# Designs tried in a protein design run: designed miniproteins, single chains, continued (5). Part 19

Each design is a single chain, and the fold is of that chain. pLDDT is the mean over its residues in the fold that is shown.

## One batch from the design tools (miniprotein)

Design m16672
Fold by ESMFold2-Fast:
Structure m16672 (fold): chain A 141 residues (1-141)
Amino acid sequence: LDEIARELEEVARELERNARGLEELQKVGAELSSLVAELLGDAAGLLKNAARYAREAARLVREGPEHLPEAAERARKAATYASAAAATIDGARNLMTRLALEKGTPADADALGNRLGKLADETRRNAERLREVARRLEELI
């Protein structure tokens, strides 16, 4: 149980680091489009929700075996929010690339697109880890 609780807290800290990374990129995105900035802000909010649910799952796992069904549900909710965030980051990346091409600045789009791509991939890996943790919690019930 302590290993699962530790893994959930590690994922929660990673999701919060990714949320802060998106908030910094939101400032840059605002120079290209208010809609890009809005999408990055929405994705950061989704990651903060995912991190909150991952911590709630970690707390429930430490409280005892009787809380494992609720902990699994919280881990699944965290995975859903993280997956939604990754999709929103991809949407922002695609919109930003199109807008930069229309404005004649493809090199700026590539650099920012690469950073968003890495954040989306890290967020997908964290969503997969949260699904695997939820499955392992369900196998202990």
Scores: mean pLDDT 90

Design m16673
Fold by ESMFold2-Fast:
Structure m16673 (fold): chain A 72 residues (1-72)
Amino acid sequence: RVEELLRRIEELVEEILELDRRRREVEAQAEKAEAAGDQEKAEQLRKEAERLREEIERLNRELGRLHEELVA
């Protein structure tokens, strides 16, 4: 049980970290596109970053619930 929860938490943490890395990369690309005058590309990338933020927020809520189960 505890091992199962720990494994699930580890998987979620890895997923969150990977999504956050992608979000940072996409945000950096959006800044570069904006600096280059490519507003269409910058807008597309910012929308992608927004979707990634929403996904990270959802996973963080799930992580919180699992952490509560682990300490209970």
Scores: mean pLDDT 84

Design m16674
Fold by ESMFold2-Fast:
Structure m16674 (fold): chain A 118 residues (1-118)
Amino acid sequence: AVKEVKVEVLSASKLVPGETATVTVKVTNTGDVKVTAKLTVRAVTENGEVIELATATVTLEPGESKTVTFTFTVPEGLAALVVTAQDAETGEVLGYVVLKVNDDGSATVAASGTKALT
């Protein structure tokens, strides 16, 4: 049996330090078994600090997709946002996407996959 989730960014607001931002993601179960996925948005700062910003939990049948919107306050020195989907039972990373934050407060997809960043 394969547990796998695809995480796609649909939209992101401007990421301005101290302001409220919104990131909308689509999560798809690309595996062959039902998954309960814990989604976590983490900030990576320019000095390498990792900050948990928001979490949500979704249950997905094989081939099912759900859209989740996260709202959070942008930390100072934000360099990247990492959205991970983990198996709620085991903590195994099933999928992720990394957004690089640009100097203008926009974000671009830098990496995505179905394995933990090693």
Scores: mean pLDDT 84

Design m16675
Fold by ESMFold2-Fast:
Structure m16675 (fold): chain A 83 residues (1-83)
Amino acid sequence: LRERAEELAREADELAERGRELAEEGKYKEAAELYREAARLAREAARLYEALGTEEDRELAAGLRRSAEAAEAQAKALEEKAK
C-alpha cells in the first residue's frame, strides 16, 4: 500500500497545482473543485500511511493532513471569489 499512498499524494499535488493555475486564470469555481479533490486524495494518502504505522509514515501522514487542510481553506477562499 506504500506505492498507492505515494501515488495518491502525487495526484493530490498535481490537482493542487492545476487548481492554482485555474485560479490565476480567474476560474475560481473550477479551481476550488480541484483543491477539494486534492484535499480528499491527500487525506486518503494520509490514512494509508497511518495504516503502515512507522514513525516516518506517521510524519508523512501528518504532512498530508496539513496539506489537505490548506487545500480546503484555499477552496473556500476561491468559492468566495467565484461570486
Scores: mean pLDDT 86

Design m16676
Fold by ESMFold2-Fast:
Order: sequence, then C-alpha cells, then structure tokens
Structure m16676 (fold): chain A 96 residues (1-96)
Amino acid sequence: LEEKIKELKEKVKKAVEYAYKVLLDPKDEKAKEEAEKEVEEARKLLEELNKEDPELAKKALEELQREAYERLLAELRKDPALADVIAELEAAMAKA
C-alpha cells in the first residue's frame, strides 16, 4: 500500500507540472498528452487503493489534493506576473 501511495503522489506531481505547462501554452500537445497520461495512471492507482482500503484511499486523496495545490502554487510563484492569482489560490485554501 505504501508503495502505491508513493507512486500515486509521483503521478499527481507530474500531472500538475504538465497541466501548468498546458495552462501557459494550450498548444503544447506533448505537455497535454503527458498530463492526461499521468492523470489516467493516478486514477487507476487510486481505484486499486480504494478496492483494498477505502478509508486509506480517502485520506490519500485528501493529502494529494492538498499537495497538488501546493505544487501548483510553487509553479505559479516562478512567474511574478501571477502574484494576484497566487493570492486568490492561497485565500481559497485558507477558506476551505
């Protein structure tokens, strides 16, 4: 189970990184394909985990959602023009 969770976290990390590249350049078909591939692989791993331990799968999903937001913020912080978007995302995370 720990190995599956680690693999799931790695797939989500890559999906967020590629999704951010698509956000900056929607015509980057390679980044779009990689994002979709990583998302699909993550979904399959989450489905397997849910079949083995639904409570652990729920906790893993909640952790992944939090980590995905943190990774997205880290990518956005690389561009100073996105300061307002970063502030809005941080406010949304604090409100949840």
Scores: mean pLDDT 73

Design m16677
Fold by ESMFold2-Fast:
Structure m16677 (fold): chain A 69 residues (1-69)
Amino acid sequence: SMAERRAALLTAAAGILAAAAQIHLERGDREAAREDVEAARELIREAEELGGTPSESVLKLVEENERRL
C-alpha cells in the first residue's frame, strides 16, 4: 500500500538523520545534532501514524543521541 511505502521511506530518512546526528555529536556539533534528532523524531512519529513498525535500530540510535545531548 502507499501508506506502507511512505512509512518505510520516512523510517529510512529518520535513520539517515539519526546517523548524521551521531556524526555531529562525535565532532562536537551539538546544535546540528539536536536539529537532526528532532527531525528524526518527527519522521518516526509520522511513520507510526501511518501504521509503520518502528525500526529498533533507528529508535535505539535516536535514544542514544538524545542521551548525549
Scores: mean pLDDT 85

Design m16678
Fold by ESMFold2-Fast:
Structure m16678 (fold): chain A 113 residues (1-113)
Amino acid sequence: SREQELLAALAEVLRAEAARSTNPAFRATLEELVELVEASKSLDELIEAVEERRAEAEAAGDDATADFLDAVRALLLRMKDVVDGRLPWSLEELRAGARAALRDMEARVAAEE
């Protein structure tokens, strides 16, 4: 299905960006996200899992992880718009968008002292 193709593409991008990352903490977070993607049967299930993890991070005072997961949730909502036919993205455009978003997130983390 289109949803399964998008989830597989997201897992591929997450694995590639984790392998490229020079930040061990960011790499570990991306590897955790790959496990969540592979464990999820749908985008809705993944969105719920990410929101639960974000809420846990926020409650623990881990604002950096909470902000990262909020950005991931925003990306997943756009993927849902693609699945639902509201956004005419190709699989290649999704890979490019996800890659750009993840690299922007890593750059923001790396800029912190």
Scores: mean pLDDT 79

Design m16679
Fold by ESMFold2-Fast:
Structure m16679 (fold): chain A 93 residues (1-93)
Amino acid sequence: VEELLKKAIEYVEEAVKASKSPIAQRYGRDAIEALEEALKNLDDPEKAKVYLQRALASVGMAREASRKAGDEKAVELFDKAIEYLEQALKKIE
């Protein structure tokens, strides 16, 4: 799970750098904060799951803002982050 979250953080950081949307950048940063909190709480699955669900919601909002802005590269990077987040959520019990 830790490696999946680290990959998700990397893709969100690159997506924020690629995005020209201030809204996407804000939601991307919110997602990174939630992912970092999930990493700190991996020993508490219920708490980690809450932070991962928040991260997924924020990445989804960032992706949509990037799509509306025409930032195809940022959309692709946020989609990769979503894939890693969904895999991490399936492994947390």
Scores: mean pLDDT 85

Design m16680
Fold by ESMFold2-Fast:
Structure m16680 (fold): chain A 83 residues (1-83)
Amino acid sequence: SEDLKKAIEKIGEATRLAVEAGPEHRDEIVEYGGKAAAALSKGDLETARKYAEKLVNIAREVDPQVAERVKELTDEALKLAEK
């Protein structure tokens, strides 16, 4: 669906911002973002939320302002996927 495509794009943007802020955590960030996106594509909102939270938490360790934006994007993605 159109909403699912937008949701996955928002997870991708959140993942990119987190990597840009903390490149030393690239592998973990890409793993969490990828698992969140994969879960959304399967309609598994519980797993998507779990990995989105892990992504926000790792972003918070490097930059609290980036973590706020990552959380905003992942929250928007989850809302789109619930439609």
Scores: mean pLDDT 89

Design m16681
Fold by ESMFold2-Fast:
Structure m16681 (fold): chain A 55 residues (1-55)
Amino acid sequence: MITSEQLVAVFERASEVGRAKGRPATREEVLAVAREYAEENGLDFEALVAKLEEP
């Protein structure tokens, strides 16, 4: 359901948010980006977060 390409897209978007502020993205910002990405792509937010935190 959640692909590696989708995980990369979330990390890249979060990285851009941090870069715009001159610092690394915070966990809170990563989660906010993940929520927006899930809503835009019809994905389950909790499943997406679980995959982002999966080792």
Scores: mean pLDDT 77

Design m16682
Fold by ESMFold2-Fast:
Structure m16682 (fold): chain A 84 residues (1-84)
Amino acid sequence: SMLEEAKKKREEREKKLEEAIAEIEATSTPEQKEEIREIGEKMAEKLGDKRPPYEIGLRAVANLMLTAGMSIEEAIEVLRKMLE
């Protein structure tokens, strides 16, 4: 069914997000991790997101890396400008 196919595609996207998050955590500097946390805090305030701020920030950076082909540095800069 179309719903079953949609669920499988969502699961595949979530797995790719988790893999991107793991790469960010393994390769990012302590300074970048702090910027990611600050991004997550601003997003939580604007969106009413109940997840931990660092997780929100990580998912936002990972999503830009996967959807726009951005580096960690580029994704952080874009998100900071959007949340200004």
Scores: mean pLDDT 83

Design m16683
Fold by ESMFold2-Fast:
Structure m16683 (fold): chain A 76 residues (1-76)
Amino acid sequence: AAEELLEKARELIEEAERYLEEGNKEMAQKLVEEASRYLERALAAAGSLPPEEQARVYAEVKELSKRIKEVEEKIK
């Protein structure tokens, strides 16, 4: 389900943020790339949900995408 995919993406982002704090930029990059793939899958899964549930998925994807960009910015 889309919620399970979003939760996995969130978990990967949190792990990436921890690796970034440890100075492991390589692992942080790999984990946010995996998180991005889970967000793409969540968006695909949302297509079969009612409009209100789709809106919630889209909002969470937007927030998680912002967190991914923040990690990528810090990897510089």
Scores: mean pLDDT 85

Design m16684
Fold by ESMFold2-Fast:
Structure m16684 (fold): chain A 76 residues (1-76)
Amino acid sequence: MEALKYYFEGQEYFLQKKYEEAIEKYKKAIEEIEKNPNFGNKDLFLAEIYKNLGEAYEKLKKYEEAKEAYKKAEEL
């Protein structure tokens, strides 16, 4: 599943402190989930990805983008 692949790649980049690359992978994971009309438990997984996206933005001092990502996680 492409979404899981991108999510794990994002986590690996985050652990390496490569936050820009982590953000790109998290966004790809979100895109793959959103393209699938029948994705089971997608809201829980999507919320987790948005939370991790927010954390990566905070590491880059991009607080506005982090706030928007956290808001998306809360709305799910």
Scores: mean pLDDT 82

Design m16685
Fold by ESMFold2-Fast:
Structure m16685 (fold): chain A 59 residues (1-59)
Amino acid sequence: MDKYVVTEQAGPELLKILGLKPGEEASEEQLKKFADYLGLPLEKAKQLALREGAIERVE
């Protein structure tokens, strides 16, 4: 039930990495690619993106 939507705060680089536009749902696989790009564990990359407002958790 954990779903995430990418926001305008993600910026052009993250949007390009995920292959998404603001308002689109980011899959866990896409978030893993972002984590790999940062060299972070998935959970830490999710926390960073949430803290920056780059993604929002939705149900």
Scores: mean pLDDT 78

Design m16686
Fold by ESMFold2-Fast:
Structure m16686 (fold): chain A 57 residues (1-57)
Amino acid sequence: MEVETIEEIVRLRDEEGLSFAEIAERLGVSPATVRRMYRLAKEYGAEAAAEALRPAA
């Protein structure tokens, strides 16, 4: 689920200290997508970030 993916991105960035490129490689998404997901998750929460990237959430 995209919500779980966004939560993993936040964890990997904040707790593990990984770069957006490293997170992108681990999750199989683009670094630009990871950066956008992270920003939205920090501003609106992981669920809202998932909805912004998946209109039919």
Scores: mean pLDDT 72

Design m16687
Fold by ESMFold2-Fast:
Structure m16687 (fold): chain A 95 residues (1-95)
Amino acid sequence: DQNRRLDGSSKLSDGGDIVYQALYDSGDYQTGRDVSTFMSRRGIDSVLGTSDQAVQNLDQAYDYVRQLGNQYPQTRGAFDQAARLVGDGRRIVSD
């Protein structure tokens, strides 16, 4: 379902934007850019692949956000929001 994969991709983009803004505000510009790039590429892969591949990409994005969030306690809230959005996207794609 292309529409569900697009919705999942949108959640990845939203999560990436939230983390990018929080890291930018904290002065971690390079990490913010890296997170935004990773989430954007996973979103593209989710749209171009199958629904099963989209679920795998969303699971990888969830793990990435959780692991990296532990390195930036000052932005923990943003990483928690991004993880929630990725989880929402996974649920949409897997339905």
Scores: mean pLDDT 79

Design m16688
Fold by ESMFold2-Fast:
Structure m16688 (fold): chain A 90 residues (1-90)
Amino acid sequence: EKKRFNKLLKATFISMAAKARELGEDELAEFFQRAVKEIEKNIDDPEKVLEIALKAAEYVRKHASPELRDFFVQAAKALGLEEIKEVIES
């Protein structure tokens, strides 16, 4: 169950990297690519994966375009991650 969540979050971050590149936000795309590797390293550690997700949400809130922020909020809603949604919307 927790491993399923971590796998879905990894897939979401891969999609975020692709979306960031599509929008011309190359620094954010590189950030999400690094975050994917960090999730892969910690795939069996749900606490660490959640920490990575919240850190990514804060980075998106501060640096991302409105389009990329909305995309991440929709992805967080699909995963049931209210904590991520609240960080981005604050």
Scores: mean pLDDT 79

Design m16689
Fold by ESMFold2-Fast:
Structure m16689 (fold): chain A 66 residues (1-66)
Amino acid sequence: MEYLLTLSGSVERQIGIVLRLIGDPNVEVERLGPNVYRVTLSGSEEERERIIEELRADPNVRLEEI
C-alpha cells in the first residue's frame, strides 16, 4: 500500500515521525519535498493498520492513500 504523507508542526516533531518510520523494516520512505513523503507499507494487514492508525492519530500528520 502506498500513501502520501504530509507533515506539519515543529522540525523536531517532523524528524521524530520520519525516524519512527525509517526504523520499521516494513516501511519505505521516499522524500518528495520539504515536508512531503511517499510511504510504502509492507508486511501483514494488521501491521499496516497499526502504522496507519498511529500516523492518523497525530494532528501534525496528513495521510492520503495513492
Scores: mean pLDDT 82

Design m16690
Fold by ESMFold2-Fast:
Parts: sequence; C-alpha cells; structure tokens
Structure m16690 (fold): chain A 95 residues (1-95)
Amino acid sequence: MVTLSEEDFRRLLERTLELLEETLATLPADDPVGQRLAELLEKAREALAAGDLEEAENYLGRALEVIAGEAPPALAARVRAGLDEVRREVAAEAA
C-alpha cells in the first residue's frame, strides 16, 4: 500500500468532492438524495477551505454512504468507478 502525504490526501479529498459535485449536478433539484448530498458537500467544501482534512473526509464519507445506500444502483456504480479512478490517479502521482 502506498502511504499518501498530507498534500496527496488533500488532493484525494478535493478530487472526491469534485466528483460528487458533478454527480449532484446530474440530479433533479427536488431529489431527496441530491438535497442530502448538497448539504454534506457544502460542509466538506467549508472544511477543506479551513484546512480541516479530517472533517472534510468525514463529510465526504457520509456523502458516499448516502449514494451507496439511497441512490439508484447505476448512479452508485458510476460514483464507485469514478472514485476508484480518482484513487488510482492520486496514488500514481504520489508514487
């Protein structure tokens, strides 16, 4: 397993946030999943801006749990694939 630096971990969180914000943009404005994601992603963005990587990870993790549990299976699969790609890219840049 590759050990990520703090900067690499921040990049992982930032790219995860971008992926989830793009996912949110594809959902209807009245979607309950979209509303929960919007609240969690706003808090994650605020935490990243404050430099609180632990809090950002917690909010992004909760957003991923909402997608895995409550989003349509096709959307959950797309987000999982996108997250795997983000993790691979960050690990490759770190190595």
Scores: mean pLDDT 80

Design m16691
Fold by ESMFold2-Fast:
Structure m16691 (fold): chain A 91 residues (1-91)
Amino acid sequence: MKVKVVGETLKNPVVYVRGGGREGALAAKEAAEKLGIPSTVGVVGDTGIVKLEKDLTGEQAGKVAEAAAKAGPEGSVATVLGDGGYAVAEK
């Protein structure tokens, strides 16, 4: 799996799990909950969307993106977008 992280702090972070659907979204939620971060889950088509209620460090964003992409089928891409940075994981 390829993981890239940019930025030290991501404010107002949102996770997009393209191709990962609900499975990817729920994995992102679980990874965030392990970090003590509440989240809200949605799904549009095959894309999971998770809004995180606290800021992330870049390291935390990378962990959430990796967990989300890993839970999806081959070719799933998880992106954590925030003010100040992003993390991307590709399965």
Scores: mean pLDDT 86

Design m16692
Fold by ESMFold2-Fast:
Structure m16692 (fold): chain A 71 residues (1-71)
Amino acid sequence: MEEDLEKLAKEFNMDEESLKVIREDPLAEKLVELYNKVLTIDKSTLEGDMEAGVYETAVASFVTAARSKVR
């Protein structure tokens, strides 16, 4: 989980303070689950690419919310 959050923070160019907000939030595990699910989806199919897009948008929304909690 911690290493997955660090990887996610680097991919979305998150500040340390935003990452801390996510780590202290009960939704941290859910965010990691969504991110890992995206990584396992077969994006070579149209169905998989569309599904991955939905989860990628959800992950980006969590990241944006965490940033707004910092300030």
Scores: mean pLDDT 73

Design m16693
Fold by ESMFold2-Fast:
Structure m16693 (fold): chain A 60 residues (1-60)
Amino acid sequence: SKIEEAEKELLKLQKEIEELMRKAGSKDGYIPAEYGEEMRELMDKAAETAKKLRELRKEE
């Protein structure tokens, strides 16, 4: 179902965000500029996927 696919995509994005933070050596929110752009894109995608998931659940 679309809900299940969206949930899997969200989990995948969250895992990528965690891995990027570890790779960047992030602590207390400090991230090098080059990783910052990737992080922002991943977080934007995660937020959009979460919003889509809410809409799908509202229709179900």
Scores: mean pLDDT 75

Design m16694
Fold by ESMFold2-Fast:
Structure m16694 (fold): chain A 95 residues (1-95)
Amino acid sequence: SPEEEELLEKAKELAKILKEEIKDVKVLTLLLMHLIAMVTEVLVNIRQGKTEEAKEVVETTGSYLIEELEKLNDKKSVEKAKELVEFALEVIESA
């Protein structure tokens, strides 16, 4: 769907920012893994009609991702992560 494609593009934009801003390879890898897991689980749950489970993934993994980025004091990554989380919730509401 167009909404799923836009969600993937927003996730790719955040991944690009993380790669540019985060020099610690272990921290970068962990954050990218959480980003991939969140987006993948949201899409799988939406496609299975599990909107409550998709919302729980965004609220749990999305909050963790934002909190970890806030600890790094990277305002650009935090802003983009919040945008991604908000858009993911809009996609779930529309499903």
Scores: mean pLDDT 87

Design m16695
Fold by ESMFold2-Fast:
Structure m16695 (fold): chain A 77 residues (1-77)
Amino acid sequence: SAEDERAIERAVEAAREAARLAREAGADEEVVAELEAAPAAIRELAAQGADPRELLEQAERQLELARRVLEAVEAAR
């Protein structure tokens, strides 16, 4: 449905932002590489029938974590 498609797009955007924030925070290259692979993985899982809302919820949790990590790193600078 259009709602499911929008949820997938939001999940992909959240995953991309999480990867960007992790790179900005100076996370290990292995962690950054895994996060940068998440947008493509989300699209693949959605194509295989994964629940778009669960994908969005997971991506949003990862984004919140990335934001908190960046805030902690910036506070220590």
Scores: mean pLDDT 87

Design m16696
Fold by ESMFold2-Fast:
Structure m16696 (fold): chain A 76 residues (1-76)
Amino acid sequence: EKEKLINRAIGHVLRGIGALLEGNVPEAARDFEEAIKLEEKTGEPLPSTYRMLADAYERLGDTEKAEEYRKKAEEV
């Protein structure tokens, strides 16, 4: 179960990175958000995924969410 969740989370991270490369920040934020949900279910969320989501929210102008996820990256 955990391995399948981790593999699905990795898939979403890769899609999010692809979306950022295309300049599709809203899609990147959605993919990183899904990756975080899957990682949190494993009990082992990655600080790097939180930082990627924070960067996506910052680029969308959602500074409150960006700060929230940057703090989460420091606590993992």
Scores: mean pLDDT 83

Design m16698
Fold by ESMFold2-Fast:
Structure m16698 (fold): chain A 82 residues (1-82)
Amino acid sequence: MEAEKYVEEARRYLEEARRLLLEGAEPEKIEELAEKAIKYAELALKNSEDEEIKKEAKKIILEAEILLALVRMRLWVERLEK
């Protein structure tokens, strides 16, 4: 199913973003991956009427949005320290 593939891609991007966060990678790279996770999860929502796929996609969006908020807050703080 197309929607299932989009959920898998979204999960991969979210997992990679979390891995980079734990490794102390650049915030901009983490932001890019989290945004890709949201994009693919939104594609899954558009391409599926399956409630389980929709539920998983919504969870990925929420988790990625939380990660983005944390990364953007870190970038904002770094700009204030310069």
Scores: mean pLDDT 82

Design m16699
Fold by ESMFold2-Fast:
Structure m16699 (fold): chain A 64 residues (1-64)
Amino acid sequence: MSLTSAKIEALLKAVEEFKKNPDMTPEEAYELAKRVALEHGVSEEQADEIGKLAGKLIEGMKKA
């Protein structure tokens, strides 16, 4: 699977979960996105970077 597809799916999943649970922390978003990315077959390093991006995204949404 392409890195782009895994990244989009992981970020979308984090946003969907945040919409259901606005109390979701950036750390929870990181763990969720990392898990989704790993399920899509990306490397641990790539999944870690995707998780960090999801955490930052949710942190930004919580500040808005």
Scores: mean pLDDT 81

Design m16700
Fold by ESMFold2-Fast:
Structure m16700 (fold): chain A 72 residues (1-72)
Amino acid sequence: MAEVERLIAEAERLLERAGEAAAAGDYATAARLLREAGELVARALELQGKPEEARLVLEHTERLAAHLEALA
């Protein structure tokens, strides 16, 4: 349980930083941080017994990151 909470908290911090990078026009950094946050969320979902949801999060995060890179 504590591990899942720790992973989600770290992912939230990365998403906050990704938002700040995007607001500053640094879409490459935003995309990288978004991918890192997605990996942490997917790991938390796997620990909760939701591997299908974890896979979807990684797929959606990669598509969003690619869109951000296209803005750079």
Scores: mean pLDDT 86

Design m16701
Fold by ESMFold2-Fast:
Structure m16701 (fold): chain A 67 residues (1-67)
Amino acid sequence: MEREIAAAMALILVALGKLFAEQGDYELAVEAYEKAIRLARENGAPEEVIKYAEEKLEEAKKKLAAA
């Protein structure tokens, strides 16, 4: 239950990060992806989920650095 809730929250944070990135708010996107990765790692989420979030975080960081 606790692990399931944390996994759902991590996925919601990834979706929120994608939404912020689409709006050009890369600072909030970075924050959302970092929170998603933290929750995923703390709760033993599949490596594929963590890797996907990390890839999105790096994309957002590159955009933020270019702004």
Scores: mean pLDDT 79

Design m16702
Fold by ESMFold2-Fast:
Formats: C-alpha cells, structure tokens, sequence
Structure m16702 (fold): chain A 83 residues (1-83)
C-alpha cells in the first residue's frame, strides 16, 4: 500500500513531468493544470480510503493518457518503481 508520503512524492514527480511538457510545447498550461487537479483529487480519495491503490493507479494512468500516451507510460513506470 502507498503511504501518504509516497503519494505526495508521486504527485510531485508527475507535476514535474507536466511542467516539462508545457515548457516543451507538448501540452497547454490549462491542460496540465486540469490533469494535476484530477490527480490531486484521486490522491485525496486514496488517502481518505475511498479508492484502492490499484484504482488510484488506473485513474492516474487514464488522466496521463489524455495528455499523451508517452506520459501514461511514464506514470506506469513510476508506479512500478514505487512497488
């Protein structure tokens, strides 16, 4: 199970990738902010015990895939590294 500290670190790593994508012109600031907000909502639900670790992983990958398939694969690798 992911600890609250691990969830926070994971969200920070994804925010860094989203920021890089905006700076490289791969997505818009608006799209990145929306994705970060949705990831933050999923993280809050996980910490509250409303969703499982697997459901959180699936939601984050789905949100990342809306930005790009490449970002979704990055999210999958980050989850594999956390296990």
Amino acid sequence: ALTPAQVEAFQARLLLELTRYVSEGKTTEEQAEKANSEIGEAARRLVAGEITDDEFEAEVIRIAAKISPELAKTAERLFAEAR
Scores: mean pLDDT 83

Design m16703
Fold by ESMFold2-Fast:
Structure m16703 (fold): chain A 106 residues (1-106)
Amino acid sequence: MEEKVEEIFRYLMDGTPEGLQKALELVDELEKEWPNLSEEERKRIRFLAEMYAGVAELNLAVAKVLGEDEKTIKRYELIAQAFRALAEGDFETAKKYIEELLKLVE
């Protein structure tokens, strides 16, 4: 399950339509397995999601400083928001942000 969080981050950062669709599938799988996880496993997953949100926020800050295009800035913003939602255990909100990412790249 921890490896799924890393795979979600990799697919969101890749930003292809195929990768973003895979990220949605992985979030759905994580949501379905969530009630079956121990409290310790849930804490580890939430911590990893929090860390990846921080990485996306750093990429967002760098993109703004470098004057990257509005689409690139919006992508990092949505990735950060998706991982913040995952860190809170809000899978529905995380999927909505990933769906917005799909709309940006299609």
Scores: mean pLDDT 86

Design m16704
Fold by ESMFold2-Fast:
Structure m16704 (fold): chain A 64 residues (1-64)
Amino acid sequence: MSDEELVEKYEELLKTKNDAGAIIALAVIRVQARRDGNTELAEKASEAIDKYGDKAAQALENSL
């Protein structure tokens, strides 16, 4: 599976299940992509976090 396919998979988990664990996975992918000089992949991961991450984080806080 490509890193781009992984970003899409975790974005779907974040969007459909508000899974806060997917935020961590996307953040790790973003850091690794930035380290490898893959700016496009890093931006895709950042956009997924920005778009759905707040909702997932809020869902996690509400479950604590």
Scores: mean pLDDT 75

Design m16705
Fold by ESMFold2-Fast:
Structure m16705 (fold): chain A 73 residues (1-73)
Amino acid sequence: RAEEIRALGEAGDPEYVEPLIKALFDEDPEVRLSAAVALGRIGHPAAIEPLKKALEDESPEVRVAARYALDRI
């Protein structure tokens, strides 16, 4: 999981941005956390508005990851 997140972020491929934005709103908080981290690593501006919505997530870990990701974009 952590290795997949790192690989997606390092690739910087814009094709991964849309699937990761969808994953930000997944039922599983671990999936949402992973997506927020990966979007922050990619640094694509299209992730800014979805990550702002993730700042209101039910999971404190997801909210922290979204804030950190926004700081990197």
Scores: mean pLDDT 74

Design m16706
Fold by ESMFold2-Fast:
Structure m16706 (fold): chain A 60 residues (1-60)
Amino acid sequence: SLEELEKEIERLEREIEELEKRLAEAKAAGKEEEALELEIEIGVLRLELAVLKLILEKLK
């Protein structure tokens, strides 16, 4: 449903925000491998978020 899609978008946005905080912490701690893994994960989730937003736009 439209409401389920909106909730999924909100969930992904919150998850990305949390991962970005962890990325900042990893970079500050000099954990290059962890930072790279977090950057990849954030990139994938941002792509998923973009796709869901496009679907939502088409349903409006």
Scores: mean pLDDT 88

